# Designed miniproteins, single chains, continued (3): the designs that were tried, part 103

Each design is a single chain, and the fold is of that chain. pLDDT is the mean over its residues in the fold that is shown.

## One batch from the design tools (miniprotein)

Design m11570
Fold by ESMFold2-Fast:
Structure m11570 (fold): chain A 76 residues (1-76)
Amino acid sequence: MEEKEKQIREIERKLTVLHTALGLLDAARDFVRWLEEEGRIDPATAARIMADIDRTVAELKRQIEEYEKKLEELKK
């Protein structure tokens, strides 16, 4: 029982980190859009940064789905 509880806590901790990272990336998107709107960066630079953010978001969402499936298997 203790081993299962430890695994559940470890996965929940990883999920918290991944969800926090997604929130930070959403804030980064808003910041990049603001910089473009204010003319602080050019549209090509904004598009490049947004593409990098989108790629990272997709990878984080994939990892979240994998950990959520593992958590479901453990919690029953």
Scores: mean pLDDT 84

Design m11571
Fold by ESMFold2-Fast:
Formats: C-alpha cells, sequence, structure tokens
Structure m11571 (fold): chain A 90 residues (1-90)
C-alpha cells in the first residue's frame, strides 16, 4: 500500500542518517567502505519507493561523498562517485 511504502521510506531515511553519522565518526577505511556501500543500496531502494525524494537523496549523497574525500583514497572516492552518479541517472 501507499502507507506501507511511505513508512518504509521513512525507516530508510532514519537508517541513512545513522549510517552517515557512523561514517563521519569512523577511522577504519574497511568499515567506512562497508557503511557507504550499505548507504548506496538504501538510497537506491528509497528512490525506487519514492522518486519524489531524488533531489534530497542526491544532496545527501554529495554531502557523504565530501566526507569520504577526507577519509578514503582518491581512487576509491572516484569509484563511489561514479556508482552514485550512475544510480542517480536512472
Amino acid sequence: SEAERKAEVHAIMLQLTLLSSQIYQSRDEKEIRKLFEELLELVERAMALDPSRKKSLEAFLISVLNQLRKKLDEETVAEYEKKAKEMLEK
């Protein structure tokens, strides 16, 4: 139902906030990579459930990618930026 989709999207948005916070606080590159990959899957799911959130999710991804540039090597960040862009172009 529409109500169930809306509830799932709200739950995902809360999970995205928690994952973003964990990425910000983490110093472990392996953990950061795992958290970001989980975050990308949730963003893709949220966009599929509610396409109206695409712009806010794009802004959110840009913010998280800016944090990754401070924590991960340039090559890994470039790979993640490419994956995010390809996902957002759908």
Scores: mean pLDDT 87

Design m11572
Fold by ESMFold2-Fast:
Structure m11572 (fold): chain A 85 residues (1-85)
Amino acid sequence: SRLEELTEIMKEAAEMEKKNKKVGDLLNRGINLMALGGQLEAKGDLELAKKYREEGKRLLEEAKKAADAFDREQQEASAKQAALS
């Protein structure tokens, strides 16, 4: 039914919104850790600064992977809709 189709579209949109938020959260956490690493380096805490920067880089890489996966999922959804047209 059209109601079932609309419900599926709404669930898909909500899932996409959650994934987009996750990418944003990872990006913000990564940036914050990089900034904290800079502050620690300024204080002479080089080992802790390195740890925070490495964690920040990992989170930024996770954000990129999550964004790439999200983009692929959107492309697949668009291709399925185009196939129905």
Scores: mean pLDDT 79

Design m11573
Fold by ESMFold2-Fast:
Structure m11573 (fold): chain A 84 residues (1-84)
Amino acid sequence: GIREELRQNLKVALERVKKEFPDIEFEQSALEALAERLKYYTYGNAEELYRILREAAILARNENKTVVKPEHIEAVIKKRIEQG
């Protein structure tokens, strides 16, 4: 089912981002915000999820933060939708 596929793709993408940014933690509410937005934005493939999570980690780091919050996910998704 789509929920199981989404969870698996999120896990794969998150593990990849955590290897690249071991100093950045993802708040559970941020991951849930991403899952909710994916119903309308993407098919939840691991590569696209990796790109969104990576951009959110970079955004948090640029704010001198070590935790990705829902606001970071929403900002990344909004930017990607506006750019096509």
Scores: mean pLDDT 77

Design m11574
Fold by ESMFold2-Fast:
Structure m11574 (fold): chain A 74 residues (1-74)
Amino acid sequence: SRVEEAREHARAAMEAYAEYLRTGDEALLEEAREHNEKVVAIIEELIAAGDLEAARKAVEAAAAEARRMLAELA
């Protein structure tokens, strides 16, 4: 589903960002940015299609992946 695609991109973005924080590798920051742009694009497509429930689930999925990363860094 598009919601699961958004979750997968959000996870990849958070993993790349966490590795960037460890290494300082700007290429990882760029990977995180690209994955986040895909998450935003999916949410915007769902909103434009009028699928507000799927859009909400995609936002919640992305937020959950961000919370997971923050918990692992604490």
Scores: mean pLDDT 87

Design m11575
Fold by ESMFold2-Fast:
Structure m11575 (fold): chain A 82 residues (1-82)
Amino acid sequence: EEELKRRAAARKAAREGLIKYFQSLTDEEIETLAKELGIDPETLKSMTPEEFYEFLRDEVLKLSDGVTPEQLRALEAEIEAA
């Protein structure tokens, strides 16, 4: 239960960090990121910061299906420490 609360707090911090990151991206960086994610750059540019977070979260969740909960916690802790 406390672990789930900690994960929710970490995800909130990660969401806020990703929103700030997205807002700081240049057009060139958005195009590079879109190419890496396999998405149309125009689609990525038209996303709100919240839509971008949801999209990236889904991609991270697909990756995390192959990782242990311990590895996911380590990544969340690293993001919180940054």
Scores: mean pLDDT 66

Design m11576
Fold by ESMFold2-Fast:
Structure m11576 (fold): chain A 70 residues (1-70)
Amino acid sequence: MSRLVVSGSTSAPAGAQVLLRDERGRVVAQTTVDENGRYSLTADLPPGRYRLEVVADGKVVDSRDVEVPA
């Protein structure tokens, strides 16, 4: 297990969902966008490839690939 910290900014509105999915599409961590369009997500995860998605109004408006090293 490695501790992952992912932070970023988005044009999505405050309260939009930020989801981290593993390579099988399972949600392994979640946070929300703050009033300044920023988010921070911390999770202890096994090594692998993950995908971060920002969801507003049921649509993925931003996405980012995240890799947790071995």
Scores: mean pLDDT 81

Design m11577
Fold by ESMFold2-Fast:
Structure m11577 (fold): chain A 78 residues (1-78)
Amino acid sequence: SMMEELKEKAEKFREDLREAKEYLLSLGLPEEAKEELEKLVEEAEKRVEEIVENKEPMSELLELAGEVQKGLAEILKK
């Protein structure tokens, strides 16, 4: 059950990342900001994969979500 919940939350997180990326890219960001966004999303996707593969606590996904939100805020300030 916990593994099923983790997989479902991870899939939802990946969907949210994709939607956020597509939305932000549509705003006409400068090239530097686009590159930072691409890197942030790629690193987040790799971390989600690690969390699922290692069967880490769901709290790790929550922590990652906070880190991604902070990273997005920093990119948008530039």
Scores: mean pLDDT 83

Design m11578
Fold by ESMFold2-Fast:
Formats: structure tokens, C-alpha cells, sequence
Structure m11578 (fold): chain A 105 residues (1-105)
């Protein structure tokens, strides 16, 4: 389970970094849609790995990252690739840390 979470977060970060790199050649709306879909997919897979008993803790994590996601969306709307990549790394690090804490309960 711990290794599955680490691999999931790493693969999601790699996919999101590639999507952000497309921002120079793609519609902002298309990038925002792709990022939203990947974040939804990440939390669905986290729910499957961590189980129903951890639903409340997963919802709390979603609430804790919501401000970072909003800042990420603003950076993308402004085409600030450096800021978007910085916020993405912060987001993924927070998800990884909290998911591991939930698993260790």
C-alpha cells in the first residue's frame, strides 16, 4: 500500500508536469480540464488504496489542498509555468505526506 501510494503520486506528478508543459501550445481551458481530471483520478485511486474507513481523512486532505489547487489554476490562467510547476510539486508533496499518515493509522 505505501509503495502503491508513492508510485501513484509520482506518476500523477509526471502526468501533470507534462500537461503544464503543453500550456504554451494548448488552450488554457483544455489544460485546466486535463488537470482537474487527473486530480479527480488521483483521489479516486487514493480512496481505493486507503479504504472506506479513511473517507473522512481523505475528504479533509481534499479540503486542505483546495487552496493550492486554486492557486495552481490561477497560475495556469496567467500562463506562469514556473509558478504552476512549483505549486504542483507543493500539492503532490502534501498529498504524499498526508496519504502516508492516513495509511500508518
Amino acid sequence: KKKEIEELVKKTEEKLLKIIDELENTSVDDILEKISEEIVNLFQKLYEILGKENREEILKLEEEIAPIVQELFDAIKNKDLEKAKELLKELMEKVLKKAKEILEK
Scores: mean pLDDT 84

Design m11579
Fold by ESMFold2-Fast:
Structure m11579 (fold): chain A 93 residues (1-93)
Amino acid sequence: SMKEKEEKIKELLRKITLVILAYEYEEHPEDVAAMLKRLGVSRAEAEEALKNTSDEDLGKMVEELAKLMEELGLKEGAENVRKSWEELMERKK
């Protein structure tokens, strides 16, 4: 159902966001710290999410998010999510 897809999108966005913020912390510590504060999340919580999520698992979550967004008619959002993931993986070499 649409409601189930919306709830899954929210879950995936939260998990992906925490992992990405933890990953970006060393390069952009002030910006990441400000975002974590706005989200009411500790750095330790974000780092734990990164530690417990492999790149393969994160990639699967990103693809699941993109597919759910496409099913809801959010095609541009889905393309942006996939592109951002590809750019992140390219920066990791």
Scores: mean pLDDT 81

Design m11580
Fold by ESMFold2-Fast:
Structure m11580 (fold): chain A 74 residues (1-74)
Amino acid sequence: SSEIEKLLEILDLVIEELEKRGLLKLAQEVRNTKERILKEGMSKEQQERLVNGLIDFLEGLGLHDLAKKIRELA
């Protein structure tokens, strides 16, 4: 679905930013989440929970511009 494609794009943006910052373990956790979604899918409610959790996580890391971009894409 277009919703899953958008979610995967969001996850790729997060992975790229984490890798650029040397947060390789966190980037791998996001990659693992992406692979799970590709294999199993994800309900709309789970997608919304994941996006909101990801925004909160990025805000906590001080990645405010990326968190804002994801909020606008969602």
Scores: mean pLDDT 85

Design m11581
Fold by ESMFold2-Fast:
Structure m11581 (fold): chain A 77 residues (1-77)
Amino acid sequence: SSINLAINLLKNGKYEEAQNLLKDSEDPKAKALFAVSELFSDKKLDFSGVDLDKETVKKLAEAAAKKDIDAIIKIVK
């Protein structure tokens, strides 16, 4: 439920609220969304703590660089 709420917050530009929701999660998908939300609030993108496969991380980095939130959501689903 927290991941779905975070996705909704990101879609509505509420990046700081999404970060606050996701910051304590051990879920790799939640950690990835946290990193994306940090980039969207002008912080450095950092996937170093995210336990996802290299191809998924690469796709997330490419989508995040373009700020393509719909692509990010599809990748983490």
Scores: mean pLDDT 78

Design m11582
Fold by ESMFold2-Fast:
Structure m11582 (fold): chain A 61 residues (1-61)
Amino acid sequence: SRAGRHALLEELTGLPLSEAAADALWARLVARHPEVGRLSFAELRRRKAELVGPVNEVAFG
């Protein structure tokens, strides 16, 4: 879900995000790591530790 992805991105970045910022970050994440876009939300939550690096790369790099 969009709200679930938003909350996950805030959790992974440690930052409060607007919906627009979360949407933009998700789009960049999937563009650089297309495998992430193929995961269900349950798989994203389960594999949260693996997402820290990719999310920080697109958020802060």
Scores: mean pLDDT 83

Design m11583
Fold by ESMFold2-Fast:
Structure m11583 (fold): chain A 80 residues (1-80)
Amino acid sequence: AKAIITFEAKSQELAKLVAENVVNGALTDDDVIKAEIIELGEKSAVVEIEFKSEEIAKYKGEAAARSIEEATGGKATYEA
């Protein structure tokens, strides 16, 4: 099951750093099959994380979006 997290940041550099941190963190999680940055904008990024189950994708995708909002001060959405 895939979770797609889209978020806003104040700069491309911050968007890239946050996206890379999310991907690297996800790849240390036993519930994650793969994680990658699928888009990098000037003030936004999109990260795709593939989880072993739909329930985990929903729970952890939502939690990741909230953590990103706290870190960036921008908006984040998830779809699982």
Scores: mean pLDDT 84

Design m11584
Fold by ESMFold2-Fast:
Structure m11584 (fold): chain A 107 residues (1-107)
Amino acid sequence: KEETLKKAEIFRELQDELQKLIDELKEKLEEKGITMSDPVNEETKELLKEMVEKIVELLLKAGAMTEEEAEEFLKEAYELIEKMEGKKISDVLIELVKLLIEKIEKL
């Protein structure tokens, strides 16, 4: 129960950090002349996967996620990114955020 309260506090602190990672992705895309409305291609798949990896590293470091939960999330996120090739980057990002929220709510 005390560990559950500590995880809740970590999640509050991580909300701002997660938003920063999303903002960094947006800026990195804009520097490459890519907008959030552009379709996901090979280059943008790599950038999305990198963002997901950074999110997982942040959650693991904060103790908000176990190694097993992190592995499952990475697998599902990578599969989602591959399946959504050619869809708008914004649509893929929304689905990735939904997946992350679902995993966090379980914790």
Scores: mean pLDDT 77

Design m11585
Fold by ESMFold2-Fast:
Structure m11585 (fold): chain A 86 residues (1-86)
Amino acid sequence: SVEEAVERLRGKADELRKKADEVRTQANTRYEQLVAEAKASPDPEEQERLLKEANELRTEGNKRVDGMRKAADGLEQRAEELRAKA
């Protein structure tokens, strides 16, 4: 039914948003860990490598979160279109 399809799409959108929040939290936690490790390191090369890794992780995390949220928005839009046409 249309209602079952709408419920499934909204459920998938909610799941994606929860996963996006989890990815953001994990990326932020790992970023802070890498920055702390860099600050604690007596090796300048290790410090530079860890800071580079932290910055790359933050950039990748932001892209992943943005992509997941856009996908969720698309699913919600499809659900509204199905409901409107029913």
Scores: mean pLDDT 88

Design m11586
Fold by ESMFold2-Fast:
Structure m11586 (fold): chain A 78 residues (1-78)
Amino acid sequence: SEVKKQIFTRMFLVALSAEVLVLKSLVEKGADEATIQAQIDSAEQILRYIEDNIQYLTPKEQELFAKLKAELEELRAK
């Protein structure tokens, strides 16, 4: 059902939020390149899943997703 798919995709959005928070903490604490890259790879896998199911998120949830995607890209580039 649409409701079940929306809830499931929302769970992945929460997971992405946690992954980005962990990545920020690793960068702030000066973790090694391999550890940071592994965290980026993990977050990007979750991000791709959400993108494939973006239609099941509300507009507000889509805005949060866009913000998390932008933060991940900034952390990845710098």
Scores: mean pLDDT 87

Design m11587
Fold by ESMFold2-Fast:
Structure m11587 (fold): chain A 94 residues (1-94)
Amino acid sequence: LLKEAKELLEQLKKAAEEGDGKSMYDYALKLIEIADQLEREGRTDDALKILSELNKIVSSNSSKLPSSQGRDLAVRSTGTSIRAIGAQIDEELA
C-alpha cells in the first residue's frame, strides 16, 4: 500500500504539472481509497501522511480540476481525515 501510494503521488504530481485534471481526480480518488484502507487497518499515521501530501498537491493545483471534482475530492479527503483523527482521539482518551 505505501509503495502504491508513493507511485500514485508521483503520478498525481505529473498530472498536475501537465494540467490533466481528469488524471489528477482519478489518482486522488485512489489515494483516498488507500488512506481509508490504512485507517481501517489502524494505520492512522500512514493514512494521514498520504492525505496530507494529497491535499498539498490538490490545493496547489485546484484551478486545474473541474470545480465539481475539486469539491468532491475535498469532501472525500476531509471525511477520511475526520475518521482518522477521531480514531487517534479515541486512542489517546482510552
Scores: mean pLDDT 71

Design m11588
Fold by ESMFold2-Fast:
Structure m11588 (fold): chain A 95 residues (1-95)
Amino acid sequence: SKAEELLKEIKKLLAEAIKNNDVQTAAILTMLGTIVKSIIENTEEALEKALLAAEELYSLTDNKELVEELKEAIENRDFEKALELVEELIEQIKK
């Protein structure tokens, strides 16, 4: 699934960020990983955890508008859009 593929990409990028002592990128990727895992679990408790991770992500990133859209997608249970926004945030990190 797209969610499982994104989770694999996040884990790879997180390992690279840790190796490079890139604390900021590691924190952002950790929050994105939590959001994707929570979407896969698709329980009320997991979705609440995803929203908390999105709020922390907002404080960590300059891509505030994308994170606000991500939070809204999660709240609306539009997981297809949420995963697309996670993918866009990952692409910003790769630059």
Scores: mean pLDDT 86

Design m11589
Fold by ESMFold2-Fast:
Structure m11589 (fold): chain A 95 residues (1-95)
Amino acid sequence: MLTAEDIEQLAQRAKDAVRQAKALKEKNREKLTPEQQKKLDELIKQMDQIAQQLQQLAEQVRKNGLTPELQQQALNLAQQGDKLVQEIREIFDSV
């Protein structure tokens, strides 16, 4: 069972992933193809959206308590975030 604090930690990890991906993109700018740069920008944008949605869910859980629907939404967002982290990592592993 997820707590509001657990969901806030997931949101923070997503925010950290966005920050790290942006830093790695700049560091590897000359090694990345235009296609890879475009894909990274799309993945970073999606990760930032997930971070924002997780933060909103944490606030809802804190105020209203955890419902099965909110728990499922948090788990779905966490799973989507994990897939995005993997895709970002695969791009950087290619350079």
Scores: mean pLDDT 85

Design m11590
Fold by ESMFold2-Fast:
Parts: structure tokens; sequence; C-alpha cells
Structure m11590 (fold): chain A 84 residues (1-84)
């Protein structure tokens, strides 16, 4: 069966992705930089994020335009990823 002995690979990655997205959201709010720039700088070089989550993060940043909206949406994406 594909049941792991401990939550290391799949579950750990999901939580790490959520944590990373939350940190990127915090950086956007702290620095006031363009959310797209922050995401591309932090996430394109980071292999922890799944391709789908990275694409969603970019779409969120490009659609929201507002730093506050982008940060909130990224935090929500991270929370959903960790909760699912």
Amino acid sequence: MEEPVLSDTGSERGKEQAYLLRKVAEEILRTGRDPVEVIEERLSDNPVLSEEDYELALKIARNSKSNEEAALSLELLGAVTAGI
C-alpha cells in the first residue's frame, strides 16, 4: 500500500509549501514590493513548491494587483494546501 510510515514526503512537502507561501505573503506586506516580483524571485528558484501552486501564486499576484490582496490570497492558498 502507498501509506507512508510517517508524514515525511507528501505531508511534509504540503506543509512546507504552505509555510513558504505564507512567508512570501508576509514579505510582500513587509517590503511593499510588487507581488509578482517577490513570487518570481522567491518561488521560481525554490523547488519546494509544486508547479501548480507556483502557477496559482503567479495568477493570484497578477490578478490582485494590490499587495494586500495578493498577500491575503497567497496566505489562503497556503492554508488550503496545508489543510488539504
Scores: mean pLDDT 70

Design m11591
Fold by ESMFold2-Fast:
Structure m11591 (fold): chain A 69 residues (1-69)
Amino acid sequence: SAKVAELIALIKAKRLDEALALAETLDESTAGQVLMALAVEGLMDGFPRVSSSLSPREVLLRVIEYLTA
């Protein structure tokens, strides 16, 4: 979707505040699609293990903070 591509572009540009704001507007399905796209590009290979109880959106917010640090 257009939102998936836009969020990935913001993450790659290290625009933390804009990326977080957009991610918070996503439903869980779209958040899962962003996570899959980041994983396919290898951008999540260094991401530390997180609790399995987190929703896709909660995982996505953590990943954005990690990738834009």
Scores: mean pLDDT 82

Design m11592
Fold by ESMFold2-Fast:
Structure m11592 (fold): chain A 67 residues (1-67)
Amino acid sequence: SHHAADRAALRAYLEHGISPEQASAAAEALTRTPEDASVEEIARALQEEAGLSPEAARTAARTYKES
């Protein structure tokens, strides 16, 4: 959901200091993620599409799957 994606991007923003532009890109990338995607697959997509660091991407991916 858009809410789950927004929460995950916000957490990466607060915990890892990604830019607002990266947070927006991460939320958009998360809304395109298949429901069966693993944390590792989501984190890779966030690194490729939103330019997140591996740590920020993992935090966002884990948060999204916990939602």
Scores: mean pLDDT 84

Design m11593
Fold by ESMFold2-Fast:
Structure m11593 (fold): chain A 80 residues (1-80)
Amino acid sequence: MSPKQEQHLAILRDSLAQFQQLLQQESSNAEKVEQYQQAIAELQKAIADGMTMSQFFSKVNGKFSSEVVASIVAVAIRHA
């Protein structure tokens, strides 16, 4: 509803689309598939709940690999 909340929603949606693409392309590494599936599930919940980026990162702290976290941070930086 606020402009800041719309920005957070855009970051979450773009991150979701990115991981959905990565999951569809990844077929050989089961550990990466698992990480992408977890990222997709948590992003879908965050979008449904209207979470801010701060709330999302607090919830997923220590849950994802550094690569997954870096990918989401890169999306956030592009929207800043």
Scores: mean pLDDT 77

Design m11594
Fold by ESMFold2-Fast:
Structure m11594 (fold): chain A 100 residues (1-100)
Amino acid sequence: MKRVRELSEEERRRVLEEIRRRLEEARRAAEAGDVEGALRHMAEAAGLAAEAGDLELEAELTMHVMRVSVYLHHGDREGAAEAAIRAATEAIERLDRLLE
């Protein structure tokens, strides 16, 4: 069984706020056509979700990173950008619910 250190309520809130900031950066990067930047920010957000112990958010962000990566690997930069914008928006909405 894996030892997971639980964060305090305050530390968890700080990590969720940092995840939200990274997702806002991902959305802005994707809107500017920087899909590589958007992927980096989403991957960093997924790592932070794992550290916060939010396995559902981590899994969602990981799936979004994979989907955007598939579009990019096939040369569909527009599809990758649109997928990244949608993914970041949906994840921000989930985080807003968790922070309330």
Scores: mean pLDDT 82

Design m11595
Fold by ESMFold2-Fast:
Order: structure tokens, then sequence, then C-alpha cells
Structure m11595 (fold): chain A 87 residues (1-87)
């Protein structure tokens, strides 16, 4: 289901960002847990996609506070590749 794909996507994002600074990673993990709870409550594919899109935007904001432009582009490219598999 798209919900299973969305949950798998969050786990893949956590793997992609696992080597980030501890403080940055903690914020992303907290956001991931909040996002998983929202996904469990979601009742439509549109709601699931909107929740995942919001998660991606918030992860990018968190990363932009601690990463160089080069590192940010590298990680966002990997996240985009995984996100495209949801559609």
Amino acid sequence: SIKDKALAFIEEVLKIVEDLPEETLKKIKELAEQTKRKLEAAKSDEEILNIVDEFLKRVAIIMSESLSDEELLKITKKMREVYEKLK
C-alpha cells in the first residue's frame, strides 16, 4: 500500500541521514516519529503524500541549518530518488 511505501520511505531517509551530526539527527528522528503517527491516522493516498511532502520539506530545513550546500544537494538528491518510488 502507499502507506507502507511512505513508512519505508521515512526509514530510508533515516538511513541516508544516519551520519549527520548528533543534534541534527535527533531533530530528524523526532520529526520522523511525529510523521509516522500522522501516517497511521491518514485515511487517503492524498493525505499520505501531503504528510510525506511536509516531512521532506522539514528535513531539508533542519539539514540546511548544519550542512554545506554541497552536502545538502548530495543528500537531497538521494532523498528525491527514494521519494520518486512512492509515485
Scores: mean pLDDT 84

Design m11596
Fold by ESMFold2-Fast:
Structure m11596 (fold): chain A 98 residues (1-98)
Amino acid sequence: MAPVIKIKITFKEELSPSIEKAIIEEIEEALLKIPGVISAEASVDRKKDPKTIYVEVTLDPSLSEEEIREIAEKAKEAAYEEASKLAGIESIEVEIEL
């Protein structure tokens, strides 16, 4: 079973389509550079929460819980750095699913 890191980034204002696309592309690119990351998918649900980008990061299933926690911290930092370059961030939340 592959571990998953879920990142929720909430912005102070609704994102324009161009800024949203840029943030999604930059986050996905940054996350894929982290060793142990297999895939990174970012999305927004404009109907339910137009101020939030949801990121799902799939990890190598051979990783230990300690390695997963280290990757989660790096993923949170990378997502925050890329998103904060383009828009004001209100909060960032991370959940690990084993």
Scores: mean pLDDT 86

Design m11597
Fold by ESMFold2-Fast:
Structure m11597 (fold): chain A 76 residues (1-76)
Amino acid sequence: SEEERKARIKALVDEQLAKAAPGETTLTDKEIENLKRLGLTDEQIEKLQSVTPEQRDAILEALKAELEAFERERRA
């Protein structure tokens, strides 16, 4: 289940990053730490800094929705 959650997060973030428009976004140390706690790799975090702020927010909202869906599935 933990490995499944990490695999789903990795797949979602990688897919969203592959489709994102290029840009520049600055992440604070606090934001980077939060993303690492969610299971994102240093490589994925670096790529999030190379997309627009709007694309970053969209990716983070998609990640939040996936985590909420996974948690709901586990409790159903």
Scores: mean pLDDT 75

Design m11598
Fold by ESMFold2-Fast:
Structure m11598 (fold): chain A 108 residues (1-108)
Amino acid sequence: ALSAELQAALDALTGPLTPGNALLVIGAILNPRIASPEEVEPALKRLLEISEKTKDETKLKLAAELAVAILRDMYKQTGDERYKEIAEKAEELIKEGKYREAVRLAAE
């Protein structure tokens, strides 16, 4: 099951982006322990679904940054270099403004 903090951040991204909802997502991004390994696939899948449905660039950027934060946390927990490599590639896409592509890459 998704943690309460991760679930709240994902719920914030599915509704209208208010300052309060944005802070919930930022809080999750800044949390060094966002997700357990069993939460990664469902969380990244939901972020992908959010990214495909929204035209809000701020929401897309927050979704991409949350996806990267999840991958970085998984690298820290598992030592699996694949999480680090995907996170670094997604971060480069974010720098280019390619937020949807960053989320798609992270969901692989």
Scores: mean pLDDT 78

Design m11599
Fold by ESMFold2-Fast:
Structure m11599 (fold): chain A 70 residues (1-70)
Amino acid sequence: LAGLLASVPGVDRATARRIVEEATRLVRRIGEETGVEVTRESILDAAAALARRRLPPETAEAVERAVEEA
């Protein structure tokens, strides 16, 4: 997961790892509250949403494309 985000220009490995870890924690928390299964797809979707909030728009768009292709 972090490797996928780190493949995006403008995203370093440390940033990718932080986003994926935060996304994983968020998805696990939602799953505990709602019964929704924690999947690779749900973690990637959450990571793309976090990228939109934390990264420049151009970089966030590239992350969204990478997640879409995954």
Scores: mean pLDDT 77

Design m11600
Fold by ESMFold2-Fast:
Formats: C-alpha cells, structure tokens, sequence
Structure m11600 (fold): chain A 78 residues (1-78)
C-alpha cells in the first residue's frame, strides 16, 4: 500500500469521525485493508478500536484519535 493510499484512507476516516460516524470510519479502514491486504476485517476493527480508545484516554479529540489509530493500523497491516 502506498503512502498516498494510506493518507486517503486516513483523511476519509477522520472526516467520518468529525461527523460523529466513528463506527463507519472504523468500517471504512477495515474494508479497505481487507480489500488491499486480505487481513480479516474483525482483526483490523479490534486493533483500531483498541488504539482509538487509548488515544481518547490520553486526551486526544475524536478526530485526532481516529487519525492516530487509522495511521497505526495502516502501518501495521498495510
């Protein structure tokens, strides 16, 4: 997966999170990773949710937490 493809997915997920659609943002990341890499959506969603909640616990906004979580998951599996 290219850096441009990762940034596109991250920005789309962040825009959904800004709209209060965090569940759809997580599904977007999971669907794109499964399509491009074959990693099961369930595994991506579990890891993304864990990282997102950790970022929120550290005081990041929903937008910032989604950006961090999506980037880390895309780096791990992409």
Amino acid sequence: MSEEEKEEIIERAVELAKQGKGDLAGMLVAVELERLTGVPMAEVLEELGRRYNEALAQGLSEEEAMRVAAREVLERYG
Scores: mean pLDDT 86

Design m11601
Fold by ESMFold2-Fast:
Structure m11601 (fold): chain A 55 residues (1-55)
Amino acid sequence: SVEEQIEKAEREYTLEANRAVIELMDKGASNEEIMEVMKKLQRERDEKIAEIKAS
């Protein structure tokens, strides 16, 4: 179902975002860099959810 696909996309986003933040923090990235990466991942999540809803 569309609902299940959205839930999967949300779970995948959460895991990817957590990994990205941990990696950035480990390399000493700035708050600005972390926020920029999070903004990008959030946009990708939103686009994927929109695609699921459109199908």
Scores: mean pLDDT 84

Design m11602
Fold by ESMFold2-Fast:
Structure m11602 (fold): chain A 65 residues (1-65)
Amino acid sequence: SNFEQGRRFIGEGNRALKNGDNKTAAEYYRQAAEYFRSVTDPALLDEARAMADWAETQAKRLAAQ
């Protein structure tokens, strides 16, 4: 599902960040946000929106450094 793909990309972003690769982490968080924005399941919409906003914020923060 798009929600599960979003979570997978968050995990990859976190891994890249731990390795000091801010550019790769930003790209993974950006991909995660796109997957969360693509969630259409009404039961997951609020959580997906919150996750997308968080991931987009992390991507912008890391890209600015």
Scores: mean pLDDT 86

Design m11603
Fold by ESMFold2-Fast:
Structure m11603 (fold): chain A 90 residues (1-90)
Amino acid sequence: MREEVEKLREEIAKELAKLGVAEEDVEGVKNGEYEGTLRALLEAARKTNSAETLEAALRAAEHAAEEIYALTNDPEAYEKKLEEAKRAHE
């Protein structure tokens, strides 16, 4: 389980890096620091100079922060949510 949680955090961090977030903030995400995720997405929004993009980035940051928070505090609950989403698609 711990290894799976670490892999998921790394995947999230990679997606943030694709958005142009600073590597240092991305590393914070890998360490399970959801506050770092919030900062990283806010920085990306600032770079785009768009109020609409900032709002979208804030929503994405909140979502990512919740996912990372769940991963660090209760990986079992996080996996349960992922399975729930899968069943809704089937």
Scores: mean pLDDT 59

